# Designed miniproteins, single chains, part 107

Each design is a single chain, and the fold is of that chain. pLDDT is the mean over its residues in the fold that is shown.

## One batch from the design tools (miniprotein)

Design m3714
Fold by ESMFold2-Fast:
Structure m3714 (fold): chain A 95 residues (1-95)
Amino acid sequence: MKSEESLINSILNEKNEQMKGNMLIAMLSQAGWRGDTKLVEKLTKEMLTLSKKHLEKAKEVLKRMKRVQEKRGDKAAVEALSKAIKELEKKIKEL
């Protein structure tokens, strides 16, 4: 759907770091809830440039979405969410 890609591009071009961080976390929550593994990976990479507080909030959201996907039995989504959590944890330790 072209509208979702347009929304993502608008978020990525947002110059207000706090707004960008909050919008990325919201999109990451939705992607994680849907089991959209490619979007989870893309949004996680974009988050690595943000503040420690945003990274910690994203980690909490991803852990919650991982539990949802574990209950649904979506192994691919669980693996992608686990990888995203580890990338955020690694970056948080560097900050």
Scores: mean pLDDT 80

Design m3715
Fold by ESMFold2-Fast:
Structure m3715 (fold): chain A 81 residues (1-81)
Amino acid sequence: LSPELEKKIEKVGERLKWTEEEIELLKEYLAKNPELAKEVEKLLEEIEKNKDSKKLTKAELELETFVGVLVLEAGVKKVFK
C-alpha cells in the first residue's frame, strides 16, 4: 500500500472509531488485493469531501460495512478453524 493510502485509512478509521486491529486488517487485505485498494481510495476521497457532515455519508457506510465483513471473516477463521 502507498503511505498516503495508509494514512487516509488510519484517519478515517479513527473518525469511524475502528480498532487498531480493524485498521490493520483492512491494510493487510488491500495489500493482497490492489484492485480493491483503488475502490477504497475512492471511498476515502468521498469521505474527505464530506468530513464536515454531521451524518455518515454513503461512502462512510460502505467502507464501514466492508471493514465489518473483514472483521467477521477474521473472527470466523479464529473460532471455526
Scores: mean pLDDT 69

Design m3716
Fold by ESMFold2-Fast:
Structure m3716 (fold): chain A 88 residues (1-88)
Amino acid sequence: SHMEARIKEVKELNDRIKQAEKEGNYEELISLLETRLKRLQDRYAKLQAKIDAGKATPLDIQMLNDVKQSIADIEKKIEEYRKKLEEK
């Protein structure tokens, strides 16, 4: 299902992110987070289009808010890791 596929993909990316964190590989961390950010931005656009068409369910609205928060959190993490690269 769509939800199962999304959960598996999120878990795979999270596991890779955790490994890169343990290794101090900030360059790989930024790359992985940028990949995740792109996917979230695409998801945001699809949910927003559904709302604009007047076809959004309450679940779609909750998902949009969750995606918006996740985008903000990832952008902050990318900025933090970029700063760590500049310190080297």
Scores: mean pLDDT 83

Design m3717
Fold by ESMFold2-Fast:
Structure m3717 (fold): chain A 80 residues (1-80)
Amino acid sequence: DIYVDGKKVVVISGTAPPGSRSVQYADQAEKIALENGAAKANSRAGMGSFTVTFEVTEDTDVDKIVAEIRSLGVGARVEK
């Protein structure tokens, strides 16, 4: 488990499709996390990849967040 300032955070790493803009998937992943109970979300885009880091609350459905990110047609995994 990952903790920042005593708060539980989840990091998801994703892989964007070839020829796409990773920033669009990073932005969508951030929105998905916030819509599914995350208190805060931050994303970063790289070449063909993105990450989203979000703060977990009692209302956060991590499994749903991962599933919705994958539904964008991208690979995604939770970092441990």
Scores: mean pLDDT 78

Design m3718
Fold by ESMFold2-Fast:
Parts: structure tokens; sequence; C-alpha cells
Structure m3718 (fold): chain A 88 residues (1-88)
């Protein structure tokens, strides 16, 4: 479950390194879908934050600055949620 999400995140990173930004986006979206099932898990929320940050970078590489800004904001919100969950 979380491990499967991590595998998709890794595949996204490998696609990004090759310049296959659209493929990277697809893998990051799959990772996000899996991590989103663990709303109260701080580690899953941090991994989802990382995936959104990587989505933002991929969209920026494609020239879609509006999508990049949107996903960067999602990344920030998720990292804040993860910090709050760890304090509880």
Amino acid sequence: LIEEGKEYLKKGDEAYKKGDYEEAIRYYQKAIELFSKFEDDADAQLLMSEAYNNLARAYKALGDYEKAKEYMQQSIELSEKAIALRKA
C-alpha cells in the first residue's frame, strides 16, 4: 500500500531524470492516489507532499507554471498537515 506508492514515486523520479515529464506526472499521480488513502498517517502525508512537489517541478519543466504553482501549494499544505499529525 504505502510501499506501492513509494514504488510509483521512484518510477516518476526515473522518468523525470530521463526528461519524460508527462510519464513522470502519471507516476506521481498514481503515488498520490495511493497515499491519499492514509489521511491520518504523517509519513503518508509527507510522501504525498513530496509527490506534489515533484508534480510541480514536472509541470514547470513542461512550461505549465499555473499547474506548477497549484501543486506546490498542495505540497506545502500536506507538509503542514504531516507536522500537525506528528504533534498529536
Scores: mean pLDDT 84

Design m3719
Fold by ESMFold2-Fast:
Structure m3719 (fold): chain A 104 residues (1-104)
Amino acid sequence: MEEKIREEIGKIARELAEKEGLSENEIELAEAVAKGDKEKAEELFEKLEKEGRIEGAARAIQVAIQAMKEVVEKLGETEELLKVLEEIARKMEEIVERVQKLME
């Protein structure tokens, strides 16, 4: 059930990123962050940083946060969903802080 929740958040994040006109790598970053895939998120962030797309990376993270909000509305505020979202937030804390610091 947790895997189904992560897939749904990832799907919403990807759809939102595409609507925002983000690049392919930024769309993938939004999906990875939304799913709590720390390894893939860090890899994509490093790639975007090398490309000079820090603002795009920040937008991707904002899209992932919005997708987490929308999945609560879609699936309902269940104990299981809230636990998954808390775990994702903890795993992504360092990458979010790194992006914020680079935008200073």
Scores: mean pLDDT 81

Design m3720
Fold by ESMFold2-Fast:
Structure m3720 (fold): chain A 67 residues (1-67)
Amino acid sequence: SLADLRARLEALEAQLAALEASAAALREKVAADPDDAEARTQLDVLETEIATLRRRIAALREEIARL
């Protein structure tokens, strides 16, 4: 249903906000120590997860638009 799709969209947007906050904290750590390979790797993983969530959100918005 449309309500189910909207609920899923809201959940994904909340998850994206949480990952963006974590990425912001890691970007500050990387800025403070660019040689911290572990922090850079963790940031890269989060950026990939953020990109995946943005694509899922876009797909759900498209699905809702087609209803």
Scores: mean pLDDT 89

Design m3721
Fold by ESMFold2-Fast:
Structure m3721 (fold): chain A 82 residues (1-82)
Amino acid sequence: SKEAQEKLIKELEELRKKTKNEEAQGKLQAIIESLKDNPLTKDSLERMIEGLEEEIKEEKNEETQKALEEALELLKKALEEI
């Protein structure tokens, strides 16, 4: 839904603002832009979750990994609301 999409974008923007790590800010911004450019569907969220889980596994910076894990939790919560 549009409301779920707007809520998710807002929560991710707040997470990005609280994040002091520049790499994490850039990665969170990429997720936000992807959400703005594509309709929020169950399939699109499931694909984003899968991609983000893979990115977290490859992430070497602990602060960036934690920020991405918080973003992953927000995406999973949004999936439950669709």
Scores: mean pLDDT 84

Design m3722
Fold by ESMFold2-Fast:
Structure m3722 (fold): chain A 72 residues (1-72)
Amino acid sequence: MVQEIEQLAAQFRQALAARDYDSADALGRRLMELYRQAVRMNDQAAVEKARQAIDELHDLIRQRARELGLIE
């Protein structure tokens, strides 16, 4: 699970950089589902990795949304 979370985070960054927002949306939703699954499984290492990845990607999403004029 930890490796899957890291791989999804990397793919999400690439999708954002490529302006492939449909793929970025799908990957982001999958990352959130893996986080929920890790919580349900009490996998502390996966929970921590998912939280770190989500926090990092949140900043990237916010910056990208500003560049696109979607937020102020």
Scores: mean pLDDT 74

Design m3723
Fold by ESMFold2-Fast:
Structure m3723 (fold): chain A 76 residues (1-76)
Amino acid sequence: MKELIEKAKEIARKYSKKAEEIVKLLDEALNSTDLDEAVRLLGEAGEIANETSPPEAAREILRLIEEAVRKLREQS
């Protein structure tokens, strides 16, 4: 989980115009004690990340977020 989110933050900081918003949502998701809240925050970060250029960077951020959501759901 943490490694996936940390990698997503790195890519967002490098390529996204909204890197600060994405990073904030990802950090809030990592610090959340509520599963549903964490999943919601990860989803919001993904929606913002979809605007990242180039499209390859956007796809990698979304892939990492989707993998993080999957692992988070498996922990419950």
Scores: mean pLDDT 82

Design m3724
Fold by ESMFold2-Fast:
Structure m3724 (fold): chain A 83 residues (1-83)
Amino acid sequence: KVEELRAEAERHRAEAESLRQKANDYDIKSTELLQKAKESTPEEAAKYAFEAFKNRQISKDYRTLAAEHEARAAALEAEVKAL
């Protein structure tokens, strides 16, 4: 039981790290889109800015999921400590 809880906590920690990396990738895409907007016509700039905003929202969603996995890992670690 204790080993299973530790393994599950570790898996949640790994998932959180993976999700944070995905969030970082979307932040990079957002920054690249904003740079393209700077070099574009006003109409194209608006389109790139909107795509950048969407990528930032996806990044935030992944960070929220990562936080949930960390909370689950912490709860499992606390359960192990209570045993």
Scores: mean pLDDT 87

Design m3725
Fold by ESMFold2-Fast:
Structure m3725 (fold): chain A 85 residues (1-85)
Amino acid sequence: MLEELLKELDQLFHEFGEAIENKDVKKALEILKKVGELVRKAPRELAGPVRRMIGELTKLAEAKKLPEVIEALKELGKELEKALS
């Protein structure tokens, strides 16, 4: 159900923010892969929350100087837009 997907997305983004703050690039990339899987299941419903979080988390990743995470966030955004066709 949509509510379960939104709860799972919120949990993943919370964990992702913690991974960025701790500079755990490997963990952050693993979490983004899981977010991508959720986006593929419900792209239209998740588009708004995901776009907002990408913007916020990209700024955090830039502040922490994590270029690999910034690139992964850009790829997630492209995947979302492609899924929305």
Scores: mean pLDDT 81

Design m3726
Fold by ESMFold2-Fast:
Structure m3726 (fold): chain A 95 residues (1-95)
Amino acid sequence: MAKIIEVDIKVLNEGNSKVLSEAATKALEKLGAKASAMPIGVALGETMKPGDIISVTAVSETLTGEQVAEAAVKGLEEAGAKAEVVKVRVTEYER
């Protein structure tokens, strides 16, 4: 059964929205998830400020919401961000 995992992550320092979104996506792809990340209310390539949100969506059969959140935050931190998880939602689909 596929899971759609949605994580909202708040950034705590300034960073480039494209670099951070790509870092979160890449971290999840390394775990075998199909993933996308997008800044909310900030144009892609613009500077994110403290309090801005990155929304991450991952599709996986095996990962938990916590594993997706942890991997995304770690990817952001490796790109120089400070980040905290605000929200995790997991939706499972029956075959």
Scores: mean pLDDT 84

Design m3727
Fold by ESMFold2-Fast:
Structure m3727 (fold): chain A 103 residues (1-103)
Amino acid sequence: MAEIYIDMAKAHLERAKKYLEKVKEGDYSSIPKAINHLRLAADYATMAASNGKTDEAIKILQEAIKLGRQLKSVAPPSDIPSIDQTIQYIQDSLDFAKKLKAA
């Protein structure tokens, strides 16, 4: 059942939000943790999309992109390349999920 993948994706998205708030407060050591949880949210959303939860996965991936862009806006210049790679990874996952829905 794909339900567990949606729940796991949402849990990692929530963890990414918490680390983003720490980064906004100046805790830049939370950037790698936020990136890790965004990537895990994208991975679980992709698994959910492949197992019939495509619409829910698309919503999660769109939220993950928003969080990645917010992270980029508050990050030091040295972390921007890693964040851009993460946003691209989530975008590729979103494009994959959208193709599954169109098929």
Scores: mean pLDDT 90

Design m3728
Fold by ESMFold2-Fast:
Structure m3728 (fold): chain A 75 residues (1-75)
Amino acid sequence: EFQKLVDEIKERRKKKAEEMKKYLETELGIDVSGLTDQELVDLYRLYQDLKRLGVPEEKIKETLKEAVEKYKAKR
């Protein structure tokens, strides 16, 4: 049953990654090809945290764009 929990966690991560990828591509026009599912999930969590803190949408978009550039620069 441990393997089933691991598979559920992976599937949930993939779904969050797909949501964040869609947001970045449609709202920011950022090419997120080459990012891992984990990097996309981390961006989704950052987005949620910034929204919870009341950060303006424009600044959230800037922060996410910088984070994507940082991930790409590591390659």
Scores: mean pLDDT 76

Design m3729
Fold by ESMFold2-Fast:
Parts: sequence; structure tokens; C-alpha cells
Structure m3729 (fold): chain A 94 residues (1-94)
Amino acid sequence: SAEEKVREFLRSQGFSEEAIELGVEIYLEQPEFVALVVKADQGDLEAIEKTIEWLKELKKRIKEKLPKEVAEKAVKEIEETIEELEKLKKELEK
């Protein structure tokens, strides 16, 4: 299913199972973000920017929905992914 492909992608990026399920929830609301994540890995600047925005929404939902201990780990994983995408964006803009 599309949801399983989203889970597999997020798991491949090192996200926790709790963060993965929230990511799937966001995908069901905004399925275009998953297509943008795939394109971001291929160096599409617009896709990278939209992926960063999607990750910021995931971070917000994690803070609101998960217990503090689980949320802190998941937020760190997301912030590290955002930092890597921002570095990639800067390299592509040069």
C-alpha cells in the first residue's frame, strides 16, 4: 500500500516507529509530500523545500501527540534530517 511505502521510506531515514506513524498520518492528509520527498533525494530544490516544511509539520505533531521521552528522540531525528536537507539545498544553490 501507499502507507507501507511511506513507512519504509521513513524507516530508511532512521525515524522511530512512533514518528513513522505520525508521518503516515500527515501523508494521508497531504499525499503530495511523499512524492516531493522522492524528488528531493534527486536534487529538486522545490521538492527539498517542501520536504523541509513537511518535516516541520511532523515535528509539531510529534511534540503534541507523543510522550515527552519519545517525542525528544523523534524531534532530534527530524531536526538532523532537516539540517542535512538544508545543507543539500545550499550545495545545489552554489
Scores: mean pLDDT 73

Design m3730
Fold by ESMFold2-Fast:
Structure m3730 (fold): chain A 80 residues (1-80)
Amino acid sequence: EVYLPEPKVFSSVAERLEYYVETLRELAEKSKDPKLKALLEELAKVYEEILARYKAGEISEAEAEALYAEEGQKLYDKYA
C-alpha cells in the first residue's frame, strides 16, 4: 500500500491535495518499483488536475473531495 507521512493538519481540500501531490511525487522519485512509481506519478497528476480545477472555481470543495477519492480508487484498481 501507498503510505503517506504522519497527517498534517489541513484547513481545506486544496491544502490537503497540494500536500498529497508533493508527497506522491517524492515517493515516486524514491520508488524502485516501476509499477508503484507509475501509479504514484499518475495519482499525483490526477490530484494536481483536480486541485487546478478547484482553484479555477470550476468545481466545488465537495466535488473536489469526491473526485480525488473516485480517481484514486480507479488508479489503485488499475494497478492492483
Scores: mean pLDDT 74

Design m3731
Fold by ESMFold2-Fast:
Structure m3731 (fold): chain A 72 residues (1-72)
Amino acid sequence: GMKLSEELKEKLKEFLRTKLGVRQSDEKIERAIEKFANNYPEESAKRMIANKTTKEDREAGKLLEDELLSAP
């Protein structure tokens, strides 16, 4: 799987908490980000943080949302 840079991972985590209002635990958010990174390129994370998502990034965003909303 692809490894996100620690800086990009931290920025995506902050984006989820501040811009999307995600209230999940750090462990849950980090697990969701790992699942995202294994299935989608780093550029999708960069576009999401920049609020410049494409149609192709829709499935990436849904995966992240589904992981965050899944039962513990």
Scores: mean pLDDT 72

Design m3732
Fold by ESMFold2-Fast:
Structure m3732 (fold): chain A 91 residues (1-91)
Amino acid sequence: MEVVLTLDNGVVLRAPSEEMLAPAAAIARSFLSIEGVEEVEVGANGDITVTFKDGTVLKSNASSTKNAALELLEKAKAVAKVHVDPTSRLR
């Protein structure tokens, strides 16, 4: 059963189950420091998907969740540098 939380700043955290909520929240917290993030999704296989407010989507394809999270975080920081107006997509 999927768990979806909306944070006070409008960012959506999506986890595949309640058991994955704590690790998903830790991952999402790392991405909350990046400008323009709308949603962070953690899949049952450890795949991480980050959606930006302008509709840009970044996905991790790494088999190691730790390496996947670090690589995706660096890619997200690079993408955020070119986003000038990703903040207009509040719910």
Scores: mean pLDDT 64

Design m3733
Fold by ESMFold2-Fast:
Structure m3733 (fold): chain A 70 residues (1-70)
Amino acid sequence: SPLIDQFRAIRDEAQRLAARSTDPDVQAQLQSLVSRADQVISNASTMTDQQLQNAYRAMAAQLNRIRQQQ
């Protein structure tokens, strides 16, 4: 599913940023985002397309906010 591939992309980006960050608060926020992405991927078959799109937008916005804190 293209939507699931988008969640994997957010997960992978958050994981890479966490590995490169020296700020423990930023690392914790990014690791939380990774966990959220994994949860959505695991539960995707039980979610509507609209719920998946809403989750993707929220997570993409959160990733952008974390990136701007650096």
Scores: mean pLDDT 85

Design m3734
Fold by ESMFold2-Fast:
Parts: structure tokens; C-alpha cells; sequence
Structure m3734 (fold): chain A 70 residues (1-70)
């Protein structure tokens, strides 16, 4: 679904940023349907290393979370 596709985009962005552990944790949370946890993980990655890639990951997971809530 669209929420999973957005989570996959976030995982890709985190992997490109070299945040492999965060990418793995976002994947695990998204696979469990826990987009709130995925968002918390993405926000922590952004907090540690602000970049265009970590910002993109947070925005993608925020959109996934909004869709999953609908």
C-alpha cells in the first residue's frame, strides 16, 4: 500500500545517508504496521545528523503515519 511505499522511500533515504541501523529499525517498525514507532526512529536519525536525506526520511514516514491513521 501507499504507507508501505512511503516507508520504503524513508528506508532508502536513511541507507543513502549511511544510517543503516536506523533504516533497519524503520523497516522492522513498518513491517509491524507501527508507523508511530517508525516516525520516532526517523526523527532520532534527523536529530543526530540533520541532512537532506534524514529530513526526507522523516517527511516520508510522517506521510505514511498520516495515511495509516485514515
Amino acid sequence: GLAQALADSAIYALEQAGKTDYAKKVREAANAGDYQKALEIAREALKENPSVLTEAAVKAVERAYQIAQA
Scores: mean pLDDT 87

Design m3735
Fold by ESMFold2-Fast:
Structure m3735 (fold): chain A 87 residues (1-87)
Amino acid sequence: KEKEKLELYREGALAGLKAKSVEEVEEEFKKFEEDLEKARYYLLGLLVGAINAGNEEIVEYVLKKLEELNKKLPFSEDEEKFLESLK
């Protein structure tokens, strides 16, 4: 549901802003690795947070994880529309 996806995105964004290392992000991400849809929204938040923090190493890590995830679970039309609503 949209509310759950938005909350995952917000949680990711906050984590990305506060993260000090790639290892910290990797440990937090492990809790979502079995749920690819939840992992996607969390990673999108992490990306935005890391960009705002200027942490290039975390940005690179998150982009790589998003690319891997997109190969396993491509964006659906509904997911693309939801992501457009976050802009």
Scores: mean pLDDT 74

Design m3736
Fold by ESMFold2-Fast:
Order: C-alpha cells, then structure tokens, then sequence
Structure m3736 (fold): chain A 68 residues (1-68)
C-alpha cells in the first residue's frame, strides 16, 4: 500500500539522521514536518498520519538503541 511505502521512506530518513548524530528532538521535529507534507501531498486521513507517526517513532526508539 502507499502507507507501507511512505513508512519505509520515513524509516530510511530516520536511520540516516540517527547515523548523522542528529538529536532525538531534531529527528522528532523532522518527522512531524515530513508527516505534515505527506498529509498535504497524498491527502492522508488523520488515522493514516497517526499510523505513520506511531510506526516512525517506534523505529526511532529502536535505531537510537542500536546507535548507542
């Protein structure tokens, strides 16, 4: 689905930011900006945006543990 593709793109960006040493706060702000842009571009519902947010934040937590 389009949601799975968008989630993979978000996860890829999160991984790059963690590898670049960006702060958790900066990464979270970037996720929120990306979600706003995706909502506008793909006309996503609030439920779809919340799905992407939840999954991207879960991925961020896992990547931060890995990058320790």
Amino acid sequence: SILDLLLRLLEHEVRIMVEEGKSEEEIRKTIEKALKQLKEKYKLSDEQVEFLRRRALEFLEEELKRAR
Scores: mean pLDDT 87

Design m3737
Fold by ESMFold2-Fast:
Parts: sequence; structure tokens; C-alpha cells
Structure m3737 (fold): chain A 92 residues (1-92)
Amino acid sequence: EAEELARAAERAAERVRAALEAIRAQADLPADVAAEVEAKLEEAIRLAREAARAARAGDVERALALLEEADRKAREAGALLRAAAPDLVLRP
């Protein structure tokens, strides 16, 4: 169902937003790394929200492509965070 895909995308956006809030609370992360991680997470949130809209419009192929892009941005952010601050871990 398109609605199930839309809800999954909305939940993904909310999880990424929680991670973004955690990153913004970090005092020990270098400013340039924090800015790049935040930018990638904001883009992931935007893409996930667009995926939810595409799913509700019946464009399942577009919704899946947008979710793949959102996941890639979130993984890139996670890789940057681990490289710059290996002792910091984002948790639910």
C-alpha cells in the first residue's frame, strides 16, 4: 500500500531529525564536520518527506528512489561522524 510506504518514509524522517538534534547538541564535534553532517541529515529528511508525498500520489517508483537517496545521505553522515569522532555513537 502507498500509505504504508508513506508512513515508513515519515518515520524515517523523524528518526533522522532526532539524530540531527543529537548532533546539534554535540560540543566536541569540529564545526566543519558538524556542518557537513547536519547538511546531509537535513537533505535526508527532505528526501524522506518527498518520498512520503510521492507514495501518497501513487508514484511508488519515485518514492522508493527518494528513500534510497535519503538512506545514502544518512549513511554518508554516519560515516563522517564515525571518522571524525569514533567515540561518539548516535542511539535511539
Scores: mean pLDDT 79

Design m3738
Fold by ESMFold2-Fast:
Structure m3738 (fold): chain A 78 residues (1-78)
Amino acid sequence: LAARREEAERALAEATRALYLLSNPVAIPEEERPRYLALFREYAAQSSSAEELHQRILADWTARKAQAEATLAELAAA
């Protein structure tokens, strides 16, 4: 159904936006910055460098984006 496809497209856009905001902290709304910084700090505690921190964040949110893309592929195949 077209409605299900549009919902999946919105989910993909949301995941893409989250990846962008987490990778670009200056673009995060001021009201939400403390929450995103807390997430950054959690990843940083498990990382020995800025590069490793960045890779961990990208890996986690890329997986979430891939799930949304898989849903769209399923709907396109049906």
Scores: mean pLDDT 72

Design m3739
Fold by ESMFold2-Fast:
Structure m3739 (fold): chain A 55 residues (1-55)
Amino acid sequence: YTQEELKAVIEEKATTFHKGKPADEIAASIHSVMLYGERAYPDPAVIDEVIKKNF
C-alpha cells in the first residue's frame, strides 16, 4: 500500500463503520485493523487529516 491507498481505505472505514464515534476511537480502530490486515502502518497525519475533513 502507498500512503494514498491507505488514505482511501481509512476514509472508507471511518465513514462506513464509525460515524458518530469520537475521532480518537476511530483512529485507534483503523490503526488496529490496518496493522493486523496488512504490513503498512498508516501515517498518523493522514488519519488525522481524514478525521478532521470527515468528522
Scores: mean pLDDT 60

Design m3740
Fold by ESMFold2-Fast:
Structure m3740 (fold): chain A 110 residues (1-110)
Amino acid sequence: MEELFEEELKKAEEIYKKNPDNPIAQAMVAAYYARRGDVEKAKELLPALEKAIKENPDNAFAYISLATVYLALGEYDKAIEYARKALEVDPNNPLAQRILEEAEKKKKES
């Protein structure tokens, strides 16, 4: 089971290396680093994701990506903030709604 996780991480890293400006690739590799406990590597990808939303503030997926990374890092207030911003751009986005619900639940439990 852990070997499958390492293979998925390698795939995410390969996609990221080929497409470093792709928010999906950035979010995927950052989330895997955070899940593995490589919080420092995950945090290093946050400026690139933040740059993506500054260049296109109507990109709901970039906000979802940031919310996903912050949720994985345990930064629930920031995860809530970015999930809400994603819903302002795309109110019916099921991923943004799910991330918001999970982040709010974890914040109440902490």
Scores: mean pLDDT 77

Design m3741
Fold by ESMFold2-Fast:
Structure m3741 (fold): chain A 76 residues (1-76)
Amino acid sequence: MLNVSDEEAVATAKLTSAFLTGSSDETIKKYAEKLGLDPEKVLNSDEEGLIKILREKSPDLARLFEHGLRSVRESR
């Protein structure tokens, strides 16, 4: 089980969805800020860059993001 709060799990899932669907910069910044990330770095990062940013914050957040990416891609 990932060592993350329910709020961090929800924010990571929403950030993952926003990143994949090309949601507004404001939406991406909102969830990045909820996770304690630099919103500008998140906005200007590719998938690998965002995974690195999340991993530096918490390896469990990076795993949750990667799981979310796979789950969203499987549903398409």
Scores: mean pLDDT 76

Design m3742
Fold by ESMFold2-Fast:
Structure m3742 (fold): chain A 130 residues (1-130)
Amino acid sequence: MSVQERVRERVLEELDRLLSDPRFAILRNPVDPLAVPDFLDVVPNPLSLNEIREMVENGEIVTLEEMREAIEQLKQNVLTYYPEGSYMVEVAEELYERFTEELRRIESELSEEELEEMRELAERRKRELA
């Protein structure tokens, strides 16, 4: 099994665990514009947990760095829209901590050569989409 296949499998397993946790239910799906009509005015690049999973599964996100950037974007979107100390911010911060902790564990098990192989795969995919 390639390093990319092993990493993708482990990341999808973690995303599935997070998606199954009722604590993160509110972050699973894109924000409903009928429920929060000003959300897109404040957050131009919305991102849900299901969208991150889809991007990993479809190979739009390959590297651990790209995965950290995606979950950070989700967290920053919540911090931008909701007030500090709100339930939404607490849930987003917990989601970010749990996901990045698993990414750190995966990274600690990989060699520099394996990390470079993943970066080369991401670069090739970007060229195919250009």
Scores: mean pLDDT 84

Design m3743
Fold by ESMFold2-Fast:
Structure m3743 (fold): chain A 82 residues (1-82)
Amino acid sequence: ALVSQAIKLVKGAIKSAEQGDLGSAVELLNAAIDILKQLPSTPLVKEALDYLQKAIEAAKNGDTKEAIEYARKAIELLEQLL
């Protein structure tokens, strides 16, 4: 349930970023991170968290394309936990 919720939030963040709403994207990415921090710290979870942090930094810098790519990498890792 938590992993599926995190994936939905990250997908929402990608949609917001694609629409030019980087502020909403950052909020959704932070919400996904808060959920994932409740999971055991496995290598996949740690790598997904690293990509989500990189997505947030890119979004804060206005780098929409890079933010979306990092968020997509996080989804690929999180889907392996389903």
Scores: mean pLDDT 88

Design m3744
Fold by ESMFold2-Fast:
Structure m3744 (fold): chain A 59 residues (1-59)
Amino acid sequence: SVENLLAVLQSLPVEVRVQFVERAGGIELDEEERAALRDPAQLRAFAELVARKAAGRRP
């Protein structure tokens, strides 16, 4: 699941950038969103933010 993937990424001792690409375009993570991948408390908020961004592209 996405939650399991995010947990693995968070455990990595490296900087991680995630980019979500859709047919009609893409969703690129900025520096603040990438920082959320390293913070367990922010991962939940980040997942909600990404869902909101994706929904924002659909009228």
Scores: mean pLDDT 59

Design m3745
Fold by ESMFold2-Fast:
Structure m3745 (fold): chain A 75 residues (1-75)
Amino acid sequence: SIVEVMLKQFERSLERMVERGATEEEIRKIAEQYIVNGKSTLKLLGMEEKIDEFIERVKEIEREALERRRKLEEE
């Protein structure tokens, strides 16, 4: 449940950043930062076994955000 909460927060945050004009470079940097912070959080919670799944899901959200960013560049 905490992993799902973290992923929903990230998806919402990243979507808002894209709508506000975040570049592909900024999107990638934010995703990298979220992975680093999320790994630390899951480790503190004793959920190391969820780290790989969390990283995969963050990368999926990043890919969706990059696709949306590319569509917005046509404006």
Scores: mean pLDDT 84

Design m3746
Fold by ESMFold2-Fast:
Structure m3746 (fold): chain A 81 residues (1-81)
Amino acid sequence: SPSLEEQLEALVEQVRESLRSYAETTTLSLDDFEREARLYAAALVQQVRKDYPEASEELFARFEAELERVVEEVVAERRAA
C-alpha cells in the first residue's frame, strides 16, 4: 500500500488534472474560477486532516502549499489561453 505521503502526492496530481479539465469546460470568469479552485483546495486539506488526524503538521503544510501551487499554475494557464 502507498504511504500517506505518496497518496497525497497522487491526490495533488488528481487535483491538477481536475482543475485543468474544469478550466477548459467552465463558463466562470477567471476570478470566479480561482475562487472556486481555492475553495476546492481548502476543502481537500480539511478532509485530509479529518481522515488522518495523526499525520504531521509538516505533511499537511506541504500538501496545502502544493495545492496552492497547482491553483496558481492552472489559473495562469487559463489566463494565457
Scores: mean pLDDT 88

Design m3747
Fold by ESMFold2-Fast:
Structure m3747 (fold): chain A 89 residues (1-89)
Amino acid sequence: MEELLERYERLVARVIEEARRLAEELELDEEDRAALERMVAQVPAALAELKEKLKDPEEAKEIEKELERAEAELPKIVEETRKAIEELK
């Protein structure tokens, strides 16, 4: 349980780091950066909800599978996000 939560926290930290890097590289305006920081501020509440779900062994197993997929797809998600932002300019 704790190992799975730590893996999820690590994945979320990587996503936030990549999102902030993209915001800097693509010169997102102040409004878009504020929106990103508002999303980041919601992360502790989302992690608390996830921690409660991890108490159920069946939900924990499903979350682990989703986490493995998300970890593998992270580079693709970052690249698709970059392209979407570039297309808006």
Scores: mean pLDDT 74

